# Designed miniproteins, single chains, continued (3): the designs that were tried, part 63

Each design is a single chain, and the fold is of that chain. pLDDT is the mean over its residues in the fold that is shown.

## One batch from the design tools (miniprotein)

Design m10179
Fold by ESMFold2-Fast:
Structure m10179 (fold): chain A 114 residues (1-114)
Amino acid sequence: GRERALELLERAAELLERAEEELLRAVEERDVERVEEVGRRAAEELEELRREAEEAGAPEAVWAIEQVLKQLEAAKRAAVELLREGKPAEEAKLEVEIAVGVAQLSIAVARTVL
């Protein structure tokens, strides 16, 4: 029920916060391999969480977790591209922060309709 959906959304929010912190650190260090590794690990953990949400019959949580997955993949790709092009770390950080903001909004929307 609703309690399980809220628990899954809270876990998604915690994973997103950790992924943001690790991505911003990797970007600051211009460590493209670490940006890709953080993105891969976060995607694996979120895909497991999405499966748990499907099994729980929580469509709002499934939708929000899919949005988080989409935004983190976009952030990873943008950060990798900008770093490879020799752009300032601040530009790559901005792309990560924008994508995380959109993902956080998706979680907030799902929580509101539960």
Scores: mean pLDDT 90

Design m10180
Fold by ESMFold2-Fast:
Structure m10180 (fold): chain A 61 residues (1-61)
Amino acid sequence: MTEKEKEIRSLEREFMQALEAGDYDAALEALRKIRELSEDNPVDKAMFDALEAALRAERAA
């Protein structure tokens, strides 16, 4: 596993922990950092856009 992959794994854990805690602001921040590290894949971009929209909707509810 590369250093970049290790950092993404760490951020994925932070994202999951934030979701479990109901901290959608922290989840959005972790997702933003993951997106910055994995910016080269259009499929991932669509997934991240959908997740961000869902998290913002949950935060508003």
Scores: mean pLDDT 74

Design m10181
Fold by ESMFold2-Fast:
Structure m10181 (fold): chain A 91 residues (1-91)
Amino acid sequence: MEREEEIRELGRRLALARAQAERGLETERSSLSEEERERLLREWEERFIESLKKIKKLSDEEIEEVKRVAEEELEAARREVEEALREEAAR
């Protein structure tokens, strides 16, 4: 796999993980304010990015590209998470 394809795949994975984390906070911690949820999501995202940087030895520029891809894929990831939860609820 080319490095560029690896970065795109990591971005898509970050988007999906972000969507799952957002949904988890809404369902498990509905009493949290919007500001508190945003803070927890930022802290989670920072830890996720640090893990990727350490494991994959990504440069700062590559991390920014991963974040850019994740932003582009985020809405699709949110829909995927909603669909999966709907399927689970139907069983």
Scores: mean pLDDT 76

Design m10182
Fold by ESMFold2-Fast:
Structure m10182 (fold): chain A 82 residues (1-82)
Amino acid sequence: SKQVTLEITYEPGKKPTVKLLSGGTVLDSYVEAQVDEVTKTTTISATVLFRDANGNNFVASATLTVPASTSGTFTVTVTAEE
């Protein structure tokens, strides 16, 4: 396992983005946002597949829940698995 930092940018009504700040080269990434109109929250889920300097492939995943009106850039430190 490896600790990495993900940067997630979100604006209401738009597709979120995810960036790997450290840990290796991104091979693939997936980000989605789902609004819950009952709780008035947005849940953002991000998954990044990356390759480190030693040639090992890792998957890092993060889930962030914010108020539905929230916009901004969020930094999350997660444990990535091979």
Scores: mean pLDDT 82

Design m10183
Fold by ESMFold2-Fast:
Structure m10183 (fold): chain A 87 residues (1-87)
Amino acid sequence: LEKIIRAEELFAEAFRAAAEGRLEEAERLDKEALELLKEAMKDPELRKLYLELARPVYERMKELPDGDYEGAAELFAELAERLRRKA
């Protein structure tokens, strides 16, 4: 579970960096988050829990206008908090 929480925290940081125009930092943070998420998703029970909590957040993320990096960052931060409440 810790790897999923850290991945979502890093996604939030990546999108905040993108909102501030720090695109190289955003790319590095996003890559780190993806590797952590990939490792965690090898556990089918963690994957099920993640999809249950992530789905409503990702549906809201689809409604964001293109380039709303700050909005995306807030949604990833919310997902990390929801996951922390399950730890």
Scores: mean pLDDT 80

Design m10184
Fold by ESMFold2-Fast:
Structure m10184 (fold): chain A 68 residues (1-68)
Amino acid sequence: APLSDAELADLLVATFGLSRAQALAAIRLAREHLDAPVEELAARLAARFGLSPGDALALAHLLRLQLG
């Protein structure tokens, strides 16, 4: 079964140090950009949440796996 947005947000808070509000915003951003290249999603996440390129790429892959 897919994770709920709340469960996924809790995982993102624990793994990437995002606030709960940032985690929910990242989930929304990923849903809007699921068809984009993963590098483009990573760049958008890095720009919006101040993540390192490595953390942003890891987050982009995780969000595509969980939401796609």
Scores: mean pLDDT 85

Design m10185
Fold by ESMFold2-Fast:
Structure m10185 (fold): chain A 77 residues (1-77)
Amino acid sequence: PEGATVVASARVPAGGSATVTVTSPEPALHGVIARAVSDPSKVLGSSAAPVGTSATLTAVNESGEEDALAEGLARPA
C-alpha cells in the first residue's frame, strides 16, 4: 500500500509460517504480506492488525511449492 514502510522481514518456507513484530514510534496501520521469492507480485499470504504502535503478525505460506518473503509494514495513521 502507498505510504507503507517495510520495517521487518522474514523468509517463509514452502508450507511454513513466520512471525514478524512490527513497531513504530507513532500509531500506524500494521500488516504483513508474504510474496513469492520467484515473483514478488504473487501474494501467498497476508494479515493485518488495528492501528497501534506495535503488532506481532504471522504470515502463513500456503503454496507448498515455493518460498515466500514476509514483509512487515507500517503506514502512518
Scores: mean pLDDT 74

Design m10186
Fold by ESMFold2-Fast:
Structure m10186 (fold): chain A 74 residues (1-74)
Amino acid sequence: MTADQQVRQLTKAARSITRGVRSGEISPDTARTSLGSLRDQLEQARDDGASEELVRQGEEALKELERAVEEAEA
């Protein structure tokens, strides 16, 4: 898998988890664990040469997931 493909898959996963948290299908605790793992994967993909545009999209998706977790815990 290329670094770019890794970021694309990570971005899709983050968006899917965000929807699951907001629908109540995924607990905030599970989503927080996934958020940590996805952040590590994004950092690794950046180090492996993923494009800046895809990395920004991944960062945006992870920020949206972080907001969804915070809202569900509030």
Scores: mean pLDDT 85

Design m10187
Fold by ESMFold2-Fast:
Structure m10187 (fold): chain A 87 residues (1-87)
Amino acid sequence: EPKKLTENEKLAQELEILLIKVEEYKKEKDYKAIISALEETLKYFKEKGAPQEILEKLEQALEYAKKKEIDKAIEIIKEMIKKVEKE
């Protein structure tokens, strides 16, 4: 039977989707798409009342993406995923 996701599992899933999109857009050098994906995820998380720490990390990742420091943005996304995932 399908398991209902916890709040943390839902946040982790959304961040994993974001990571896949950012890595794909990075291969295409589509920096505008990376910025848009980060902005949309940040808006969604704000609307859902995500923890302030996650919002701050998303804003930091967005600033790195705007500077074309995509590897730094990816590192921040991966750290957020690790932090919200709990066994």
Scores: mean pLDDT 80

Design m10188
Fold by ESMFold2-Fast:
Structure m10188 (fold): chain A 58 residues (1-58)
Amino acid sequence: SHMMEEMEIRERLKRALAELLREVHGLDLTPEELDEATQAAITLSREEVERVLERARR
């Protein structure tokens, strides 16, 4: 994948996550906290998708 496209997707996710956390949980994170939260979300989503695929395997 091109690095530019990956960075653009990460920035969109980071912005959406910041808005969600502020609106739902009342949390206003620092840029560093948002970067860590975004990385955690990416990692956890990958792990959860893998679990879903394992459960769906026939």
Scores: mean pLDDT 76

Design m10189
Fold by ESMFold2-Fast:
Structure m10189 (fold): chain A 80 residues (1-80)
Amino acid sequence: MLSPEEFKKEVTEKVEDLKKVVEKEKDPELLEMIEESFKDEVEERKEYAKKNYNEEDYKKLDNFLSKLQQEVERKIEEQK
């Protein structure tokens, strides 16, 4: 099981890599697929956090994931 700090680090690194992919992508349909895929991953990550962490840590991670989702969605919108 990842610690909450390891979870945040892993997700942050993945989001930074995803932003680089978004910056290079020219196809609006692929950008939409990336957005949908990331939304699904955020939901899966929230379910993982809910099952594996206490309520306080889960609430912090849920908020963290929601903020990262908004950041990625904004980045994708800027590329369209």
Scores: mean pLDDT 83

Design m10190
Fold by ESMFold2-Fast:
Structure m10190 (fold): chain A 57 residues (1-57)
Amino acid sequence: SELIKNIAKKKLVELALENPNLSLKELEDEALKIPGMSKKEAKEVAKEVMEFMKKLN
């Protein structure tokens, strides 16, 4: 669970850096593609990545 969330965070941060116009929903959908990721965890990771990206902009 925790390991899978960390893998998802790294992947989503890389995607958001390459495409800063990605929406929260698109980040959530990308997180859901990761094996073992629940819908709740995908939403949490997507929100954390979005907040991180807001601090960089």
Scores: mean pLDDT 81

Design m10191
Fold by ESMFold2-Fast:
Structure m10191 (fold): chain A 102 residues (1-102)
Amino acid sequence: KEEEEKKKKLIEKAKEYIKKAKELLKKESEESKEFVEILEISKKNAEELLKNIKDEKEKEKKEKEILLNIAKELLEYAEKNKLSKEIIELAKKALEYLEKAE
């Protein structure tokens, strides 16, 4: 119970950081907004595949992989385009929290 609750809490924190990073990216430029829209489409497509997984552990593992990929893409985009330190920090925090969740 305690370990599962800790992992869930870390994943929820990572989701919050990803959401904040996406909102800030949308405000930077039209190109950054388009990048976020592409990530949202990719996320929805991946989430459709999760609906077919009946095993809770497998589903959680796949959800974590999706979030890790999103956080990595956000970080790489922000660093490559020299975006605000706030966006870079949020993306890094998302990755740290996801990595701590096993």
Scores: mean pLDDT 81

Design m10192
Fold by ESMFold2-Fast:
Order: structure tokens, then sequence, then C-alpha cells
Structure m10192 (fold): chain A 107 residues (1-107)
């Protein structure tokens, strides 16, 4: 579906961003690699039909919120993405709309 394709694109972009952060902040590399593995598992479960794109998006938003709390002062874009996702979710935006906005912010 369109939702699944957009979620996978978002997840893959965020994984790539976390890989860049792991290289830039080697002291936090193990934690960023842990989140990369967690997101890769979410994508795999979506591809296996075990979760919906909406469920995957909400799990990814929770990860981004956790990262924003820990690293937001050092990496402000994590706060921007977390806040944008939360706002759109509160406005009852579709999974596609939330994913597109987050892709835009990561691009």
Amino acid sequence: SSEEKLFIELAELFIEYLRELAEKYPEEKEEFEHYIRTIERIVEELKEGKISAEEGLYLLLSIIEELAEKYGEKIPILVEIAEAGEKLREENASTEEIARKMIELLS
C-alpha cells in the first residue's frame, strides 16, 4: 500500500540518519546502533504482515521521541521531527501525511 511504502521510506531515511549520527558521535554509537536494529525489526515485521503501517509509524515516533529527550539539545532536528509527528497525530492526520512530513524534515 501507499502507507506501507511511505513508512518504509521514512524508516530507511531515519536509519541512514542514525548511521550518520553514530559516525559523528562515536561515544553514543552503540545506542544509535541499537535503535537502528530496533527500526530494522519494525520494518521486517511490517513486510511480514505482522504489524500495520500505522502501528509501525507509532513505534518509530516513540523511538524518535525517546531520542529527542536524550539528544535533543545536541541534535535539535530530533526535537523538530518529534514535535511535527506529535502535532500531526493530535490533528488526526493520516499515516501517509505524517510519514510525508517526517520524510520532508529528514531530506
Scores: mean pLDDT 89

Design m10193
Fold by ESMFold2-Fast:
Structure m10193 (fold): chain A 69 residues (1-69)
Amino acid sequence: MEEALEGAVEIAKEIIRENGGVVDREIAEKAEKAMTEYLESQGVEKEEAEKLARLALKRAVHELQAEKA
């Protein structure tokens, strides 16, 4: 579970970086969708995958902000 979450965080970070470090509604939705699909492919149930994707997005944003500081 934690290893799958780390993979989701990396997917979110990559999507944010490809969009110039900007996180608007469209980029957030794109990242959450990609992370949810990845987590489901790892055997995570849809509801838990959606929950983990939101957590991973928050973690990715915080880690990218820390890297810029």
Scores: mean pLDDT 80

Design m10194
Fold by ESMFold2-Fast:
Structure m10194 (fold): chain A 74 residues (1-74)
Amino acid sequence: SREREQRILDKIAQLLETTDEEEIRKILQELVDEGWITEEQAKELLERHLQAQSPEEKRDLARLLLKLTGLERY
């Protein structure tokens, strides 16, 4: 549903705005638990997020998340 898709998009936005490793881990674990991404993908995304220093790098992470969740058309 659009509501469920909007909720996941909101979670992705929150993930990109936070710099707290624990918050990042929690959001990624929620995505794994709901079946949007795998545990392996979550580990890769955590590593990339912690290394991302610019808004451009964070936008690239958003694009990757959209591709992995199948929401890249949004």
Scores: mean pLDDT 75

Design m10195
Fold by ESMFold2-Fast:
Structure m10195 (fold): chain A 100 residues (1-100)
Amino acid sequence: SEEELEKLLKEIEKKVEEALEAAENDPSKVPEKIEELKKLGEKLIEEVKKASEELQLKAYERFAKIAQKVKEAALEDPRLEPLAKALEEFMTKLNDVLNE
């Protein structure tokens, strides 16, 4: 549903901000935040599969902006590379859904 997609995207955005904050202030928590993001990402993929083509494209575009932000942050802080990689893997999965 549109409401579930919006909720998941907001939760992913919040979890990314938490991971970025953890990288600065408590790097030991970064792996935990990445695992939480992986769970949200898998749920996002399942909801996108059920969505209209218009909602699939909106979800992809919004997730792409999140992934780009983290990719740029990882260029300045290599500790964020695992997070950037996880988001890139979800971008690939989302692109596969859109091209089915």
Scores: mean pLDDT 84

Design m10196
Fold by ESMFold2-Fast:
Structure m10196 (fold): chain A 96 residues (1-96)
Amino acid sequence: SPEELLKKARENIEKAREALEKGDVQTALEYVKKAVDYISKALDAGADPEEVERLAREALNIAYEVMKKAKDFDLQIEASIVAIHAATLLEAARSR
């Protein structure tokens, strides 16, 4: 259901934040990437656009923090791709 997908997105966002607080940038990237995937699936399943917008904005902020803190070029590039995906979902939610 859309509600279950949004719940999984929220859980992964919280795990990404916890990883960032611990300085585990790679783990934070993996969790925010999963969160963005769940947000995308929730939007496609007809989830509330306002809730999708809020979660996409949180994911975008986390992706920017990962990009800022990452010392590895590959992690910076992957974080930028996740940020673009989150920004795209944010715009898609606003258009509904």
Scores: mean pLDDT 88

Design m10197
Fold by ESMFold2-Fast:
Structure m10197 (fold): chain A 70 residues (1-70)
Amino acid sequence: MEVRSEDEIEEEVARRLGLEVSTVRRVVRLERETGDLGEVAERTGLEKKTVLDILVEIGVIQLEDAVRRI
């Protein structure tokens, strides 16, 4: 079984955190472009804590998928 795609991970994060998928995708894209949590929060209108929660949950899902392969 393949690891979840980026789209599937973003949908799972949105489901776990009760956010819109489009919001999660925008956070991920801006983080790649800026590398700065404050800038991402400002551009999305989210609190820094919410941006951090999204990025942490992505990391958790990636680790879950890695462990499930072993």
Scores: mean pLDDT 76

Design m10198
Fold by ESMFold2-Fast:
Structure m10198 (fold): chain A 108 residues (1-108)
Amino acid sequence: SYLEELVNKAIEKAKELAEEGNLERAYYILSVLEALADRTDLIPEELRQQIRNALAQVEQQMLAQGVPQSRLDQIRRVADITVKNMLETSGEFAVYYLLNALVNGEPK
């Protein structure tokens, strides 16, 4: 589906950012995907596992670099609040807008 394609692109974008050393941005993107998977049934189980695995790897790298757990918790909280507010305001259609923004930078 188009949604699965966007989720895959967002996972790939997060992996690219992590490889470039932009771990906080990678962690934010993956946290948004985790929140979407938790709050909706739109993300299939195989993609949920990929998101969880990537999230765990980025988290381990951040902790190894001395990023405090409180910062990881803050990023996850911001991502969850963003997803919650988006779903409450615009329903599932806002998911496509958010995923496109994560992949392409800023939406038009």
Scores: mean pLDDT 85

Design m10199
Fold by ESMFold2-Fast:
Structure m10199 (fold): chain A 82 residues (1-82)
Amino acid sequence: KNKELAEKYLKIAEEDLRNARRLEEEAKREKDERKSAVLYTAAGILRASAQIYAKLAIEYAKKSNDKELIKKGKELLERALK
């Protein structure tokens, strides 16, 4: 079940990063500074979540010896750190 957990955590990390990027783009277009700040804060929380779940995905992928999942997790972690 380590491979199933790796896939599950990778999917959560991908979703969190997509949502973070969407909120960042909304924040850029938001003319109200207070509303923009709230959107950036929410995006930051989702980026942190994506980093945590990407690390978990890598850990479980390593336990399942799935090289492709390890690579996908590392690539996602790098994207979440930017």
Scores: mean pLDDT 88

Design m10200
Fold by ESMFold2-Fast:
Structure m10200 (fold): chain A 100 residues (1-100)
Amino acid sequence: SLEDLLEQALATLRELATQLPAEVARRVNGLLDTAERSTDPEHRVLALYTALLLVEDTAAQHALSPEARALLARARELVREAGDLYMASRGLPPMRVLPR
């Protein structure tokens, strides 16, 4: 379900945040807190997607451990699947990448 994908993405991104620089980890966790508190699927998906983009931007500038890279790959898959499922539920095409 969408809820299961959102919960898995949230858990994966929280684990990944422990492997990031402290400033980035705080910003990521702030977005994850927003996703966790919101009951609106759109707000949850957008918050997780924004968190993912922040991590991707960090990964482009900093070498990640193999563990962190595996978590990032899993987070990408989960956020993409959740976003696609949410958009499909609204009769909309797949989500486009937001600006950094």
Scores: mean pLDDT 81

Design m10201
Fold by ESMFold2-Fast:
Structure m10201 (fold): chain A 69 residues (1-69)
Amino acid sequence: MSLSYEELLEIARKVLADETVAKWGAGLAYAEGVRTEEEAREEAIRAALAFISAGLATEEDVFRPDVKV
């Protein structure tokens, strides 16, 4: 089972309010030098997808609703 990049993006947007995706994205946004809040959100989503794609995290790790703060 695998999700397309577009499907992962939609899921990331849906769960972005959850701390899981926010934490993953915040770390990468900090490292990359965020330009604006809007760009930070886009980077957070892209970062979450990049972690999954690179095999640094599973889809469950990134989108786990029980992983808070």
Scores: mean pLDDT 53

Design m10202
Fold by ESMFold2-Fast:
Structure m10202 (fold): chain A 61 residues (1-61)
Amino acid sequence: MDAKLEAEITESLGLMAVSVAKLSIKRGKETPEQAGDFVYRVSLLAGLSEEKARRLAREVK
């Protein structure tokens, strides 16, 4: 039960990081590479697996 809520919060944080990263690219503040690294790091800190963190980071193009 708690595991489902934790997973939902963790996924939401990862998706927010992707959205922030894409916005940063559009504003010219970061390259896709830098934004991808940001998403990867935030996803790991939020508790996503390395595999899922890498997948989300690749969504930043």
Scores: mean pLDDT 78

Design m10203
Fold by ESMFold2-Fast:
Structure m10203 (fold): chain A 58 residues (1-58)
Amino acid sequence: MSEEELLAVLAEALGVSVPTLRKALEMARQGRYDEAGRLAGVSPSTVAAALRALERLL
């Protein structure tokens, strides 16, 4: 599975656009989980889990 395909699946599951999810994941990589969660409309723990899954697969 490519990064682009994985981002599309995660974006659909979270109800956000791919660009929004990409920006939220960038914030999460910087430790800004609360800001990332607000941007994506999910909990900080959900963003952390998504980032961890992405890093494990790539």
Scores: mean pLDDT 78

Design m10204
Fold by ESMFold2-Fast:
Structure m10204 (fold): chain A 82 residues (1-82)
Amino acid sequence: FKSLPPDFAFYVAEALYEGLKSVDEIRKYFGPGVNAREILRYVKEMEKQGISKEEAFQYVLDNSVNPYFKEKAQKYLEELKK
């Protein structure tokens, strides 16, 4: 997971947060412009490695330079702490 481009890692973290379990669910949520199969592959990898939702969004917040993804990752971290 931590070797992924941070902006792509955001999509993986959000898919894990939303509980998206299939390629079709990921495509419906994000739209046709994403590599839904690759996102699902890394969601499964995170679950196998025991990477938490908090750790995933923290990685995006710490490593992305894109304010859109940083702001969204921060909001998800705040929701996870409620």
Scores: mean pLDDT 80

Design m10205
Fold by ESMFold2-Fast:
Structure m10205 (fold): chain A 98 residues (1-98)
Amino acid sequence: MIDEAIAEFKEHRDEAIAGPGGRELARALALILEGKDEGLKKLLEMLDGFEKKKELADEEAIKQLEILKKKVEELLNTPELSGEEKLKLLIETALKAA
């Protein structure tokens, strides 16, 4: 379920999931599941925001963020995959990067 995916991401990106950020992440994931590129674009914008704010002082966290951003960009250029497959690959990438 999407709620379980949000719980997994929360352990790695608490600030993104808290309050309004958590709602925006849930919307992005729902759009990805529906096969809408807007969901991937929204997620990429959120990830870019974290990197630019320098809220992640840890070099490992920055590298994990870059890996996830690259995966989102790859999925945006892979129209053959279903939304469910794209969401699954994104979650697997996030978990492996953590």
Scores: mean pLDDT 68

Design m10206
Fold by ESMFold2-Fast:
Structure m10206 (fold): chain A 106 residues (1-106)
Amino acid sequence: GPKEEIIKLLREAVEHIDEAIRALEEGDVEKAIEHLERAREALERAIEIAKEIKDEWTYKLLSRLLKRVDEIIERLREGADVKEVILELGILKGLLGIIIGVMKLE
């Protein structure tokens, strides 16, 4: 159902964030941005579904995380500290994991 589709999209976002972290550890900022753009697309689609099913809690949380991803992409384009970005992406990945866990409880 719609919640299962949201969970699938959040898992796709987590996978792309993980690939972005790996790219940053290898010094490939351009590849990291590409993966973060894919994570952004997955989050945007998940937000759309959450809005359609009137899940305001999920919609509001994912919208905040989407804004953080957008801010990180902009900062990376401006030459931000890669180590700080890796830490922030790790936190975002953890938060997405918690949201997935909560959603699986119904």
Scores: mean pLDDT 90

Design m10207
Fold by ESMFold2-Fast:
Structure m10207 (fold): chain A 91 residues (1-91)
Amino acid sequence: MKIKAKIYDKKTNKIYEFEAESAEELAEKVNELTGVDPEAVKRGINIAIKLGIKEATINPISGAIVEGASEEKAKELIEQHGDIAIQVKFE
């Protein structure tokens, strides 16, 4: 499975884009870039997969997940739930 990821990190005002082959690889990269708990990231990704969501915006701090990967959804989740939004597209 290929996962295209985009991370919005409000604490540093940085945006990261990368590809991962698994939820585990994605969680490791997110942890390296942002310090977010990799288990929280993996949980969010696995829930999105279980729900059949092809594009998701995830806040790993709160566990909030919404369908879609627009910039507007990333900003909304950061404002409501915490400083980081992880957007994923499953291919």
Scores: mean pLDDT 84

Design m10208
Fold by ESMFold2-Fast:
Structure m10208 (fold): chain A 88 residues (1-88)
Amino acid sequence: ALEEAARRAGETVRRLALAGGMSPEQADRLGEESRRVMLEAARTHKDPGLAAIEASRRVRELARKAGLSEGTATSMAAAVSLAIMEAA
């Protein structure tokens, strides 16, 4: 359940990154990094809410460092948060 949710969230992040103007290679890397961050947060926190907060914060930072808009960063953070909460 969690691994499948992380895969779907990573795909959503990749799609948003492409729409935000990133190259396919950069979008693929951001999607993979977001998936890793999500799984790491879920392993670190038994509470899904805390895991969602940590994953959202880290993904938002990744998006900002990549030069994506605040709107895109917020959408990416929301996607990983929702995926963790739904997988719980």
Scores: mean pLDDT 85

Design m10209
Fold by ESMFold2-Fast:
Order: sequence, then C-alpha cells, then structure tokens
Structure m10209 (fold): chain A 103 residues (1-103)
Amino acid sequence: SLVEQGRKYYDQGVKYYKNKDYKKAIEYFSKAAELFEKAGDKLGAGLALYHLGNAYYELKDYDSAIEAYERAAELLKELDPEMAELAEGRIKQVEEEKKKLEE
C-alpha cells in the first residue's frame, strides 16, 4: 500500500537523519510525505513534513525548513494540534536564528 511504502521511506529518512546524512534524510522524508499525501494520510504526511523541516534546518536551509514546518502545521492542525504547535514553535525558532545572522 502507499501508506506502507510511506512508512518505509519515513523510517529510512529517520535513520539517515540520525547518521547526520541530512541530504538523504530530505530525499526520503520528501518521498514519504508525497506517498502519505497520495494515500490521504494527512497525519503521516504532516509528520514526514515536520521531519523534513528538521533536516533542512540542520543544513541551515532556513527558508525550506520554514516552508516544510508551515505545511506540517496546516495538515496537523485538526488531527494533532500538539504537533502543529511544535511545528509553529520551530518556525519561530528558525526566524530567530535568521535574525541573529543579520546582526
């Protein structure tokens, strides 16, 4: 199933992320999010997008991180409000890091 394939890509993304292979983590979390969205699994897609944001943040791609977190928050707002709030908190954190780079 698409959900089962999405889970496998998500799990592999987590492994790459833990190994600090953020470029591979981005690839696998992106594939996971796409598969979950095609399956109508908004919870799975939101979680994959949240971790996609984390991987972009580690590469200091702050704009891509914010975009991924915004998409995660939108998908999770009704299904997992606590995770949506975590994503919104991450956006605030990234914006503060961007401001520090301008000082």
Scores: mean pLDDT 90

Design m10210
Fold by ESMFold2-Fast:
Parts: structure tokens; C-alpha cells; sequence
Structure m10210 (fold): chain A 87 residues (1-87)
């Protein structure tokens, strides 16, 4: 079983990784659709549930519209922590 500290580290790492991937892909000229597709594929490959991946994909789409990557980081942390605390 994961400890609260392990859950927080995984959630923080996931959120930071998504933000860095968005910044990198936008700098390379990728479309918003491609960014969302890559993030979904990576999260599914990491073993996140389809439900959690779709929740994160929605937050990514919102952040791409608003430019608010800090709000995205916080929301992804909450979503990942919620999934990892479910037994």
C-alpha cells in the first residue's frame, strides 16, 4: 500500500510531468489535440484508469484554452491523489 507521502510525490511528479510536456510540445508546434492525445496515451500506459485519464484530459483542455498551467498542476495533483487513495 502506498503511504500518503508516496501518493503526494507521485501526484506532484505526474502534475509537473504533464505541465513540462505541454510546454515542450507547444514550443515544438504541436496542436492542442496532439498534446491531449499524447498525455492520455502516457497516463494509460502508466496504469491510470480510463475514468481518471479522461478527467485529467478535460483539465488539460481547459488549461490549453485559459493558459493557466498552475491551476492544471493543482487539479492534476487532486485527481491523481484521489485515484491512488482508492483501494
Amino acid sequence: KLSDEEIERIAEGTAEGIVQLIESMRAQGHSDENIVHVIRSLLLKQGFSEETVERIAEEVREALRTGDLEALRERVKEIVEEELRKK
Scores: mean pLDDT 84

Design m10211
Fold by ESMFold2-Fast:
Structure m10211 (fold): chain A 78 residues (1-78)
Amino acid sequence: MSLADRVLALVEELSSTPLSPALKRALREAVETGRVSKELVREILEEEGLPEVDLDEAAEQLVKIAQGAVERVRALEA
């Protein structure tokens, strides 16, 4: 299991719902490249049509969860 696979599994667990395929792909690429972009996550959430959600807040929360998951998984690699 790769770092990206472990991080995505943890993010899905913390979000309480399965992530969309587009969001999973973007987060996987971000983890593999070492970049988790709030702007990219926000853009994907906007395309998914969540009109009642504060997209900036949702994107920021998801980025924080993903970054925390990366840190936790990397600590286990040491």
Scores: mean pLDDT 67

Design m10212
Fold by ESMFold2-Fast:
Structure m10212 (fold): chain A 62 residues (1-62)
Amino acid sequence: MITLKKGTILKPSPGLPGGSIVLVEVDGKWVKGYVLGSMTKMKYDLEKGGFVLLEDVDVKLL
């Protein structure tokens, strides 16, 4: 199991779009954080090494 701490800076896997993110929380296989410089709210899929934008699903997620 991957152990991550709040404040850890994560990068998307090579070939995926996006910038570095600041980790806020881990929810199973998903990591939630802010994109540095944009304040975009996103989920990060730890198994796939990717992330998705959260639009109109849960604006409280980071």
Scores: mean pLDDT 48

Design m10213
Fold by ESMFold2-Fast:
Structure m10213 (fold): chain A 67 residues (1-67)
Amino acid sequence: EREKRIEELRKKLDEYHKKGNEVTAELKALQASGELTPEKQRELIDKEAEYAIKAIYYITGIMGEER
């Protein structure tokens, strides 16, 4: 069923959006506290990019199912 497939894709999209937002929030919090190390910044930027790519994958899947 198409509706079920769209629901599954939206669930995955929401999951990666939430993870990406958490990484962005952590990065901003560490910058504000002055505790952001170069190593931690690299780790968080890499994770943010990974989650963004996965979110794009699921968003395109949803768009395909909706059309």
Scores: mean pLDDT 79

